# Designed miniproteins, single chains, continued (4), part 59

Each design is a single chain, and the fold is of that chain. pLDDT is the mean over its residues in the fold that is shown.

## One batch from the design tools (miniprotein)

Design m14175
Fold by ESMFold2-Fast:
Structure m14175 (fold): chain A 63 residues (1-63)
Amino acid sequence: MDEAAERAAFDAVTATGKADPAAQVDPETARAALRYAIDHALTNHALTADARAVLEETLKRLE
């Protein structure tokens, strides 16, 4: 999958906070960014079984 697209989503959230630090990121946008980041992390073979289990549990909480 495209690493640049995943980075762009993360950068968009960061840019929003930089442009207006008083503005809160929309909860739906924040959840989408977190789901995307966790999904990418889960494709990483370097993750231990324990770390993968924690990330999967976190992903379920974002439903």
Scores: mean pLDDT 64

Design m14176
Fold by ESMFold2-Fast:
Structure m14176 (fold): chain A 102 residues (1-102)
Amino acid sequence: SPTQQQKLALAQEILDTVQDAAATGDFDGGRARLAALLAELAKLGVPQSKLDALDAAAQAYLAASRDRSASAAPRLNEAWRQLQDQLLEIAGVSSDTVPLPL
């Protein structure tokens, strides 16, 4: 569906935004773009509770990515897994929560 495709595209943009911020260290720019992308997901009918969970997961990944020590690897890996889980759930929620007549 068009709405499902838009949610998938926004989920990919969020993933790219968070990865770019982690790679470049532009955390302020990454957070600003993340906020804009979350607002677009809200316009597509994603519940605020799911947006809050996605934002929390993305922020946790950004925080974990700032520590480049070997001891930080488990936290970074867990934050990455949680972020991916939230992005997949956003894609799933759009199919069940906003049924299209198409």
Scores: mean pLDDT 79

Design m14177
Fold by ESMFold2-Fast:
Structure m14177 (fold): chain A 68 residues (1-68)
Amino acid sequence: SIEEVFKAVNEVNSKTDNEKAILALGEAARMLGDGQSVDEVVEKLEKELKDDPEAVEAVKEFAEMLKK
């Protein structure tokens, strides 16, 4: 649900000061709102953030919150 997406974004954002992670979570929420699947969003963002392991971990944590 959209409520779960907002909750997950806020929870992960509260745990990181990484600018790339914060921006990526905003992009993830937008892509999910546009009808993309969690798996598609994660795959795209992992490729874009591959040189920033902290940002990749934030995206993975976000995805795990939405898969449960």
Scores: mean pLDDT 79

Design m14178
Fold by ESMFold2-Fast:
Structure m14178 (fold): chain A 89 residues (1-89)
Amino acid sequence: MEEAKELVKEAKKALESGDYEKAIELAKKAYELGEGKIKAEALTVLAMAYLRGGKYEEAIKAAEKALELDPDNGEARVLLLRARERLAA
């Protein structure tokens, strides 16, 4: 599914430019349109956008959902740990 993959790439670009609000919007759209591994990747990007935007509870939820779809996703596991650390501080 090409559109969902492109939305993930655009969300990552928005993260690199510090536009976390746009990254969240694009990652959510990628999750809605994607299937299988693309949904997990979109949720991982969404978790990263929430984490960098200071939305730690939302980052935890997104990372947990990403791990439900792809349990071997090391990036989602790291994001979950970081979000939990920030929320507990």
Scores: mean pLDDT 84

Design m14179
Fold by ESMFold2-Fast:
Structure m14179 (fold): chain A 67 residues (1-67)
Amino acid sequence: GAEAARRAAEAARAAGTAAAGASSQWDMKLHAPEDPAVAEAGERGIAAGQAGDWEGAAKLLEEAARA
């Protein structure tokens, strides 16, 4: 519906701004020694979110939860 399309556009805008501003800060001083598989899935999910594809990000996070 129109609400979903609007939320998608708003999230894409926020993700674009966050990616540009947070790409240096998400690289984090607090990179904890996480499990490699979990860290990789997290990075893929974050990258999808930064690209504005939260639908794909959700799917990647579900895949990580299954793994």
Scores: mean pLDDT 59

Design m14180
Fold by ESMFold2-Fast:
Structure m14180 (fold): chain A 64 residues (1-64)
Amino acid sequence: SKDPEAQELLEKEVEKTMELLSKIVKLHFDKDLSEEERKKLEEEIEKLSKEIQKLAEELKKVLA
């Protein structure tokens, strides 16, 4: 919130969440994706999900 560290962590979480949603939309609606591109998107989605979870836990600790 008003703490610069908490604000930066929140902004990073929001940005990664938006990126995650964008990749999920592409994976679901892009009919021209190759098998390799689909696999890469699935891996990127998994990685982003883990990073978002870590950022949420870090934000929780800073706000406590």
Scores: mean pLDDT 82

Design m14181
Fold by ESMFold2-Fast:
Structure m14181 (fold): chain A 70 residues (1-70)
Amino acid sequence: SIHDQMRRRGIQVSGRAVVMIQQNQDDPVRRQQAQRAYDLGRRGVMMVDEGSPVGRVQQMIDQSISILNQ
């Protein structure tokens, strides 16, 4: 289902953010960016479980991806 896909994407993006945090322990700016991406990815997963509109969930996940791709 679309909810399962959104949950997987949120989990995947959060996992990428954790790796980015671990790789950038000496770079506080990059670590803060990765932390924000993690928080957005986790928020997206929570919003799926709370029954939030798909468009809002997608927006959170897309913002997280955008941060990690910088």
Scores: mean pLDDT 86

Design m14182
Fold by ESMFold2-Fast:
Order: C-alpha cells, then sequence, then structure tokens
Structure m14182 (fold): chain A 94 residues (1-94)
C-alpha cells in the first residue's frame, strides 16, 4: 500500500537524520574532551549545526541539544571506552 511504503521511507529518513544528529553530538563531546570546550559552547555549536539540517521542521532547543550531547557521550564511550566520555554522560544525566 502506498501509505505503508511512504511510512517506511519516512522511518528510514528519520533514522538517517537521527544518525546525523548523533554524529554532531559525538563530535561536540570530542571537542569538550580534546579542546576543553564548555558544555554551554557545545550546546550552541550543536544547535547551530542541527538547525542547518533542512529536514527539521522546528529549531532545536537548548534541552534537545543537551540531550544529543548526552547521547553522543554514550556513543563515544561505547565505541572507544573513553572514561572522560563516560564521566561526561553521568554528569549530563544529573
Amino acid sequence: MSNLEKSIEFAKEIGRLFVEMLDIGREAVKKMIDEGKSLEEAIKEVQERMNKISKLSKPITEEEARGFIFLGALDLYDQTKNEKAKKLAEELLK
């Protein structure tokens, strides 16, 4: 059915968009760890980068950007076992 096919394509597009946003969050976490950037600077960078994504219907909020930094920290820890990424994720969960 065309509605089902459209829903599947939309779900795949959302999945691709999510991966792109997760990559932005992970890169922000790397800059916090490697360059000593503050959480406030990371939030602004994440908001600016995500708001350039043409598929977004609304601007990313500060809380949403913070959420993707948290997810990026978890993803970085899972991939690298970097203890600084783990510590940052734990601090963001508070």
Scores: mean pLDDT 80

Design m14183
Fold by ESMFold2-Fast:
Structure m14183 (fold): chain A 94 residues (1-94)
Amino acid sequence: MDKILRAIGLVLRAIGLLLDAELAPEPASPEVLEALELAREAAMAILRGDFEKARELAERAIELARRALKDPRDRELAEEALELAEEVLELAEE
């Protein structure tokens, strides 16, 4: 797959997860929302060719998603955020 097309897919996935969180009847934790925003920004950094910034942002997103996993209310969204952030980090390191 083209790296640009993969990065676009990751941005769209992050937007979809953020929309799911916003439309949920219970508010998501600030930690999971920040993790999703950082993952989106990291994927956008890949689109700009800023791989160093993408790695930095993805690593921060991973840390926040792991913290959010400790709250069972956010578990599903936090697992998705962690997977997304790990995929962004992998793509940035290719």
Scores: mean pLDDT 83

Design m14184
Fold by ESMFold2-Fast:
Structure m14184 (fold): chain A 92 residues (1-92)
Amino acid sequence: SGPLSREEQEEILKKELEEAEKYLEELKKKGAKKEEIERLELEIKAGLVAREILMNNDGKKKEEVTKLLKELQENQDDKEKSKELLEKIIEL
């Protein structure tokens, strides 16, 4: 019922990164297309950035990432628009 400690936040981010990297390596082993691999790398990076922002006390960045995540869900079938939104999240 309280906020996570910085150490707990870092451990969660570390675990998420390890799981993301493992999933990416499995996708590469399965011979996935370059575009699919690049898209997944972008999604993983954006997800990690969004998670870090949502766990800190910067309300402005939280509002921006929440808005971008909503727009990403609304544009999930638009390959170009969803890529732009993922890149915007990474730049936060």
Scores: mean pLDDT 76

Design m14185
Fold by ESMFold2-Fast:
Structure m14185 (fold): chain A 70 residues (1-70)
Amino acid sequence: SMEAIELLEKAIEAVKKGDIETAIKLIEEALTVQRNSTVEAALHDLKTHPDADKEKIIAGLKTAIEELRK
């Protein structure tokens, strides 16, 4: 869904800025629009490993966006 994709793109920008709280909220909103296991995994990683490699989290969210485009 385009709405879920837009929310995930905003979440990626929040992660890049270090705004993890906003990123979590945007990912949770994306999941209410469209469920996706890759998005759920990225949300879990942000909540359990807030010091995790941002590039890895961003890569996971980008993969989810590509899955949602199919």
Scores: mean pLDDT 81

Design m14186
Fold by ESMFold2-Fast:
Structure m14186 (fold): chain A 82 residues (1-82)
Amino acid sequence: GKEELIAEAIKKLEEALEYLKQGKYEEALKKFKEALKLLVEAGVITEEDAEDMFSLFKKYIEEGKYEKAIFLVETLIDKLKE
């Protein structure tokens, strides 16, 4: 159900965060995208929201703004956990 999709999305976001801390940016991007898909399936965000967030995250990684990428993931985790 919705709760299981959100829990799996949080797990993927936490995995993305660990990959970011390790400098594994391709793996971080993959996990972040997987998390966003689960959040769309759960009805928590729109497909447009997911595309915008993924584009922003990718831009931060490409520009070396790793702290901003980390804050984006942490903020999303916190919002999902309440």
Scores: mean pLDDT 90

Design m14187
Fold by ESMFold2-Fast:
Structure m14187 (fold): chain A 77 residues (1-77)
Amino acid sequence: SSAELLEFELEMGSLITGMETTATSLKETDPEKAEKLRELAERVREIRKQLEEGKISIEEAFAKLKEIKKEYFEIMK
């Protein structure tokens, strides 16, 4: 539904902002981790773009985002 799509888009946007903010905070202390987080944020942007263009379903986007969240936790260990 349009409501589900909007809510999911807001979640993706929030995640991108969180990753970018964390990357900025780590820029001087852990530049390699900061770079990995920026690359991860780009992958979330690509999922959002494909979803907005109708190239993937909301279910597929959710599954892809779940994998990105797992990778995010591994990076932040």
Scores: mean pLDDT 85

Design m14188
Fold by ESMFold2-Fast:
Structure m14188 (fold): chain A 89 residues (1-89)
Amino acid sequence: SMEKIREAVLKLTAAEILLVAASVEKDEKEREAALRAARELAVEAVRLLAEVDEELAREAAELLLKNARKSGASEEFIEELERELREAL
């Protein structure tokens, strides 16, 4: 539905903004909070997209993982994100 796509796009946009914010954040606690929020939003967005178009959901998941790696997120964070995105599909 258009409503699910709109909600997913807003959540994806918010997740991307938080990944960028985390990449420049010097405070470890605020960085961790931004990364957790980004992960939660990313997973919700992929879950919503999977209900409409599984292929689009997979593409979004791949892009999120690529962007997280480019943002310098830890391997532990990437592994958790990948696991949760796989479960959302």
Scores: mean pLDDT 86

Design m14189
Fold by ESMFold2-Fast:
Structure m14189 (fold): chain A 60 residues (1-60)
Amino acid sequence: MSKESALTGAVLFAIRYLKQGKEEEAFEIALEYLLSQGFTREDAEELAKQAVEEGKKLLG
């Protein structure tokens, strides 16, 4: 899976919780998804942060 494809999936998971005002849960679900896709913890944490910020932009 490409990083772009994984980020898109992470954004879709994050948005579910961001709509509820649950930013920490949005980060955790994005991180869990990215780790399940085989990313290292370091890469998964960076992509999960990006997914939360992109999700916020889409909802604002």
Scores: mean pLDDT 83

Design m14190
Fold by ESMFold2-Fast:
Structure m14190 (fold): chain A 69 residues (1-69)
Amino acid sequence: LEEDEAALTPEELAAIRQAAKDMVDISDPDLPEEEREKKLEELYDSMVRAAVNGRKLVAEQRAAATAAA
C-alpha cells in the first residue's frame, strides 16, 4: 500500500480516496462507522493497487510504441 501510494501523484491518491468513500457511502449507507471505515480502507487499497497496475500497463505500451519509432 505505502509503496503503491508512492507510485501515484497526491492528486490521484486524493481522487481514489474520494471515489472509495463515495462508493462505500452509496452501496452501504447503513453500515456502522467501524465497518464503513474497514470497507473504505479495503476498497482504497484495492483501487490504489489497480491504478498502479494500470499505470504500469500504460508505461509498457508507451515504451513499446517508442521502441517501434
Scores: mean pLDDT 73

Design m14191
Fold by ESMFold2-Fast:
Structure m14191 (fold): chain A 60 residues (1-60)
Amino acid sequence: SEAEKLLEEGEKAFAAGDYDTAIRYYQKAIEVARKEGNEELYEKARQGLIDALTAKDAAA
């Protein structure tokens, strides 16, 4: 699905330490997962966003 692809891009950015890019992809993944009605991807994307925001704050 489109949401799964966006989630994967967010995970790649997160692994690279690019938290700003990860945040953007996770936000897009949340929106698309809602439109698709995919609760599992929605939950994963929300967790990814929380992790990325936390990592960015810790890096500041």
Scores: mean pLDDT 85

Design m14192
Fold by ESMFold2-Fast:
Structure m14192 (fold): chain A 73 residues (1-73)
Amino acid sequence: SMEEIEKETPYVLYLMQAVFAEKHGDYEGAIKWYEKALEVAPEEDKPDIYRRLAEVYRKAGNLEKADEYEKKA
C-alpha cells in the first residue's frame, strides 16, 4: 500500500475544521470545509460527509441543498 506520509492536508483535518465552524454557527465555513473533505475523501467515507453537509445546509436554511445531500448519503 502507498504511504500517505506527505499528505499536506488530510481530509480528516478538513472534517475537523468543518465541525469546528458548524459548532460556532459558521455554516458557510462548515460547508466549504466539508466540500474540501469530499474532494479528497475515500468513497466509503463520503456518505457520512454527505449526511453532515445535509445537516449544515438545514441549519443554514437551504432545504433544497439539504435534501440533495441527504439523498447522496
Scores: mean pLDDT 79

Design m14193
Fold by ESMFold2-Fast:
Structure m14193 (fold): chain A 69 residues (1-69)
Amino acid sequence: SAAEERAKRIAELEKQLKQIDHFLQILKEQKAEAERAGDTRKVRFYDNAIKSLEAQKAKLQAELAKLLG
């Protein structure tokens, strides 16, 4: 049913969002370590990875909000 498909998609989105939050925390910690080490190249790499993942998170949050009403 449409309700079952919606519930399944909501659960999938919530799982993906939790995984993204976990990876964002790791990337932010790695960026902070690179900043302390003065590794400008790694800082830039992690900053770009964080921005990309935050953009993906925003898209998934928008889809979840639409499904929740």
Scores: mean pLDDT 91

Design m14194
Fold by ESMFold2-Fast:
Structure m14194 (fold): chain A 79 residues (1-79)
Amino acid sequence: MKKYELLLDATFPSAEDAATAAYITIAEAGDGPWKVVVTDAAGNEHTFEANNAEEAAKKLAEVLAPLTPPFRVRVYREV
């Protein structure tokens, strides 16, 4: 079974803030792969995987753009 370590759990008022925080978190940690879980204002969860900070921020911005803030973002590293 894959194990995950939680590195970020925070709520953001915009897609840009969420993407920036995920980018910084992953870039500072250095190692992947990464799993990102987002909960939107309606309580729906969106999950995706990323190999690096750029991919994570891009995917997160795209997922969040049509959704209603605030967004709860959790970033996990596979360990």
Scores: mean pLDDT 81

Design m14195
Fold by ESMFold2-Fast:
Structure m14195 (fold): chain A 60 residues (1-60)
Amino acid sequence: SLEEVLEIARKYNPFLAEALRAMLEGRKDLTPEEQAVFDELLKRYEENAKKIKEKIEKMS
């Protein structure tokens, strides 16, 4: 979920978490084409966050 992505970003890089929040707030001002690109990037961030979490859980 988006909340999982934000929590992982906050833990490992607070600057990235703030940047992601700013991008989310700006999404409404994007064109439909830009929104589609943003949504695809967000999906990949969510997938990466889940993979990182799974790896950490396997090591712990």
Scores: mean pLDDT 68

Design m14196
Fold by ESMFold2-Fast:
Structure m14196 (fold): chain A 69 residues (1-69)
Amino acid sequence: MSEEELIKKTKEILEKEYGLVPSEDAIRKALDLALEGKSKQEIVDELMKTFGLSRDEAEKVAEAVLKSI
């Protein structure tokens, strides 16, 4: 799958399952970290630091990304 297809898939999961519309930059960063083998906790911490997401929002983004790969 292309990176663009993974971003679209993750965005659909977040919108339909969690009611979230996060920035594509946040989704892309989370995908890069997940593909590098980073843990869910490391992804959550990075999203909170870099994008100012709440813990709950960062956890949902990390979960959606991990479901997409």
Scores: mean pLDDT 81

Design m14197
Fold by ESMFold2-Fast:
Structure m14197 (fold): chain A 94 residues (1-94)
Amino acid sequence: LEELRERLERSRQLGRDIIAHWEETLKKDLLDPERFEDVVLSLEFFIDAEQGRPLTFEELKARLTPERKEQVLEYAKEKFGLSDEEIEKMRELL
């Protein structure tokens, strides 16, 4: 239980680091960082499993198949109640 809590806290911090990295790279305040953090935390595929670090935007793009992108967008829409406008902003980021 304690180990799971520590992993969740690390995943949340990694989610924040990913968002900050993407905001610096793209200079966009278009997506709610808290909602994106929850998506990242839930899916964890934004993390380089071998290095335990956030993927760069270029690495993320290279690893996301069209099917995987649609899964992320559908999950975000259904789980967090994102609007069509917010989903399109996420699509542009991915």
Scores: mean pLDDT 57

Design m14198
Fold by ESMFold2-Fast:
Structure m14198 (fold): chain A 65 residues (1-65)
Amino acid sequence: MATKLAALAIRAIGLQIEGLFERVEIRDGVVVVTLREDSPEARAAAEELRRHAAELGVELEIRDS
């Protein structure tokens, strides 16, 4: 659903603006985030997004830079 996908994407973009993610993309209904670095903060942000994605029923993919 576009609304749930948009909600997850907006959350991911917020974390990207905070410098935790290098890139946020949408591919075939999947939110794809690329970590800027493997830090405790970036890892915590990724786990927050995984939880949020599960609650929304939206697919999330985490990539390393």
Scores: mean pLDDT 79

Design m14199
Fold by ESMFold2-Fast:
Structure m14199 (fold): chain A 67 residues (1-67)
Amino acid sequence: MAEEYYKKAEEYFKNGDYKTALRYYIQALKIAEKENYPKEFIDKIRKGIRDVIAKIENLESLPEPPE
């Protein structure tokens, strides 16, 4: 089940629908953590989430707050 959400997330990501991809990545992560999936699979989902967020931020060109 988590693999199906991960696959959908990757398909939407490739099609430029980053918001939908993010939703599917989050669902895949929740299922993978609950079902104790291999660390490697969970790490792939987390990387996908980071990549999607980076794409969304880049497209919106929102300035980072000063630190």
Scores: mean pLDDT 78

Design m14200
Fold by ESMFold2-Fast:
Structure m14200 (fold): chain A 64 residues (1-64)
Amino acid sequence: FEVGDIVQAVKDYEAKNPNELSLKKGEILEVLEVVGDHYVVVKSLETGRVGIVPKEVLEIIKKA
């Protein structure tokens, strides 16, 4: 994952803390920041919401 990547949620995800973003399967997002090995900060292109999500629930559909 890299900043500017366009990603898609591969499954529904429920936020586990206030800084995380809940996702619906198929939601399209942009990577804003890479946080360690397991997390990214993303912005939903559908809702404009921003938050942290695990990399494991995302698939890259367009590289930066």
Scores: mean pLDDT 80

Design m14201
Fold by ESMFold2-Fast:
Structure m14201 (fold): chain A 61 residues (1-61)
Amino acid sequence: SLEEELERLLKEAGEALRNRDLERVERILKQLQEMAARASGELRERIELHVRLLEHEIRRM
């Protein structure tokens, strides 16, 4: 499901951020953006929030 895919990507994003792996974080960000385009309703809003938070973390790296 999209929710399971989201949870997996968020876990991978957390690992990439801890390792300061910018390339991996940017790849995951792109996957989250593509997922948001396929989602609707509250799930889309939740994914879009995580996209914004991840973009903020990338800018602080």
Scores: mean pLDDT 86

Design m14202
Fold by ESMFold2-Fast:
Structure m14202 (fold): chain A 68 residues (1-68)
Amino acid sequence: SEELLARYREAIDGFAAWARETVKDEAGLERHIAAFRALVDEATKHLTPEQAAELRRYADERIAELRA
């Protein structure tokens, strides 16, 4: 559903904002990214394949921004 995809995107944005403010070291950032990716993978089980691909791309973009 569009509502579910939107809620997952909000959760991704919240994670990125939290990580940017809170995580101060590279090792900590990578641990949180790994845990976050596991949560995204779980979320995709409730989406269509197309929505799952979109959510993964969105998450990857936010993660790339965190590493920049």
Scores: mean pLDDT 84

Design m14203
Fold by ESMFold2-Fast:
Structure m14203 (fold): chain A 60 residues (1-60)
Amino acid sequence: MTKISLKFKSEEEAKKFAKILKEMDPRIKVEVQGTTVNIESDLSVEEVIGLVLRAIGELL
């Protein structure tokens, strides 16, 4: 199980990132807490990081 927490500049950016990540892989559990996004998945750390980097690229 992979658990990652990411902190964003704003709650709006955190919500946009969470939406993009869920659209990329709906198997990922994503929870937004203010400016922090908590990610939980049964995918490997490498797979989750790859999806995170892709979602950040889509956000920028």
Scores: mean pLDDT 81

Design m14204
Fold by ESMFold2-Fast:
Structure m14204 (fold): chain A 80 residues (1-80)
Amino acid sequence: SLEEIVRKIRETVDKIFEEMNKLSEEEQEKLQKEANAKSDELQEAVLQNNASVEEVNKAYLKLAEELLEKAKELVKKQEE
């Protein structure tokens, strides 16, 4: 359901911020720039393709999950 997708986006975003707080400021800035670039790409795609609300939210969820995995990977590399 749309409610489940939106809830999962919120939970994933919260986890991204938790992982980012463990990173150096330099790594935080790099990840933030990548997140902004990917978000801009999604906004352009949404505007051009008349995607449904469900498709839009699924795309944002996928991006959020990708960013979370990247944040976790960066934290692991930073830790010892």
Scores: mean pLDDT 83

Design m14205
Fold by ESMFold2-Fast:
Structure m14205 (fold): chain A 99 residues (1-99)
Amino acid sequence: SAEQAQIEEAIARLNRLLGKIQVIVASADNQPLDDVRTAVAKQLEEILAIFKEMNLPQELIDKVEKLRDEALAAKTKEELWAVFEKTAEVVIEAVKILK
């Protein structure tokens, strides 16, 4: 069905964005931290857009917005890894709701 295809596409997009965040954070040793923070925040904005498009619960939308703000405020690579781990948890919750 068209609905099933939209759900499958959304899940694939979310998993791809998680992979991009992981690669970006892993690159922090070779990049200015400000550039890494901005790049992570941009991927989180894309996740936020998907959550809104799929009408996911406001609680999950709020969690992603907070994680975006935490990424922009991050002072260390370790804090960016923590943002990645929390983002993965929120995406797992979102995927369970979409299925």
Scores: mean pLDDT 90

Design m14206
Fold by ESMFold2-Fast:
Structure m14206 (fold): chain A 97 residues (1-97)
Amino acid sequence: NEDSAKEIEDLLLSKARAAEKEGDQELAERLRELAREMRDAILNGDEKKIEEVTKRIQELERERAERRGWSQEQIDSIVASIPQLIEGIINSESAES
């Protein structure tokens, strides 16, 4: 669904802007690339690609949180929230009868 794809893309682009403000241009560019890949995967219904991109986002967020000195509990919480958020957005569209 285009609405779900756009919502997730906008979320990832917001994360990219936050990384850019923190001075992490490499992370910002990688998040923009993942935003485009995720949008295309959702629009194509490519569940395997959605899972692949989700795992890459989790890894980048883990690395970012570790660099910021977050606790292991905070890191694990954020990493676990990413697939839940993405699935929630996708499933909200599929729940529309």
Scores: mean pLDDT 78

Design m14207
Fold by ESMFold2-Fast:
Structure m14207 (fold): chain A 63 residues (1-63)
Amino acid sequence: AEEDVLKAAEYMQQGKYDEAIEYARRALEKDPTNRAARMVLITALEKAGRHDEAAALRAEWQA
């Protein structure tokens, strides 16, 4: 779980947003409540220009 989050963050630093989205989604499949994975996924979607998907996830995950 944590390894997938670290991989996603690493891809974000490299500008590889599609790979960052993939690994963040993998982390959330293993632990849907992982806040770090949620934040990386939202940020990666925004950086990839997928703003509607990022906004939908923000709405779902606001507690």
Scores: mean pLDDT 81

Design m14208
Fold by ESMFold2-Fast:
Structure m14208 (fold): chain A 108 residues (1-108)
Amino acid sequence: SEKKKKIEELVKKINELVDEARQATSRDELIETAEKIINVVKEIVRILASDPSVSDEDLERIHRLLQEIVGILEKLRAGEMTLDEAIAELQRVVDELLKIVNEVLSKL
């Protein structure tokens, strides 16, 4: 499936961006990387939403995790979490999101 292959490429890009996030030495650097992750996740959602075999429930699960990433970014911008806390939370949420994406891809 061309859609499946494209999403697998985007998943690989997210893993590379998460590795980049773990190397971040400043809030601004982590913010930039998190914004790139958000944009790649939005592209995955766009592709999945275009497939009639993907359920609204699975799309909602992914959207909720996307909103958690946005929330981490907002807290990081507001100075409400440390760099290390933000990296750990971003890793946790992205790992859960990729688990759901891979589950959805297994049904395609």
Scores: mean pLDDT 88

Design m14209
Fold by ESMFold2-Fast:
Structure m14209 (fold): chain A 95 residues (1-95)
Amino acid sequence: SNALKLLEEALKILEEAKEKGYFSVDEWTRLLATLGNAIEELTREQKEEVAKLLGIDVSGKTDEQIDMEILFAFLGLSYEEQIEFLKKVIEIVKK
């Protein structure tokens, strides 16, 4: 799926930046754009499962609201937690 390709690209950007020990502004911009696009491509059911991983309540929320809350929660994670989160999201999309 398109979401899977975007998630795998986001994971690669994050792992490469972690290996070299820093993020440039361009790398962060590319990561956030790629991840944002990946989240938008998720089905409602996939968005709900991803939101549960982050402790987000989806009740009464639009897809756009859920997408934004997922992205903001991701930004609050450590680099190690961001990598593990992306791996779990990839597993959800592969089901």
Scores: mean pLDDT 86

Design m14210
Fold by ESMFold2-Fast:
Structure m14210 (fold): chain A 73 residues (1-73)
Amino acid sequence: MSELVARVVGLVLRAIGHLIDGDREGAQEAVEELADFLVEQGLISEEEAEEIKELAKTDPLEAVRRALKLFEK
């Protein structure tokens, strides 16, 4: 549990760090990695992950928010 939470937090911080640096492509990539990780852990569906990845192309912060909402259940 705590290790999974630490990985999720690390990926979220990585996405935010890229956004602070003005690197939207890096932020998108970090969100895509987060979505894939959540699918691998059985926490979200592949369909939910695709929705998050599409959103990350235009709004990486909102994509992170949606991923966290699904993770928190």
Scores: mean pLDDT 81

Design m14211
Fold by ESMFold2-Fast:
Structure m14211 (fold): chain A 86 residues (1-86)
Amino acid sequence: SEEKIEEAVKLLEEAARLLENSGDFDAQVDASLILMQVALAKSVKNLDEKRELIIEAARRGIETARKYGNDEAVELFEKALELAKE
């Protein structure tokens, strides 16, 4: 549903901001790339295309958060992925 996609977007943005606030420059750069992908998804009007972009952003976010050992961000990205698949 569109409501689940909007909730997934909020969780993606929250998780990316945890990476930005980590104090690690490389994590901040990767977080900015994730936020740009989320912004692209928000610009798409077609719900199926939007969902696919959000799923891709969430999967990349999980990988990125695991790389930096941010377990809280991993959990939020995983929740966003589950919501986007509904």
Scores: mean pLDDT 85

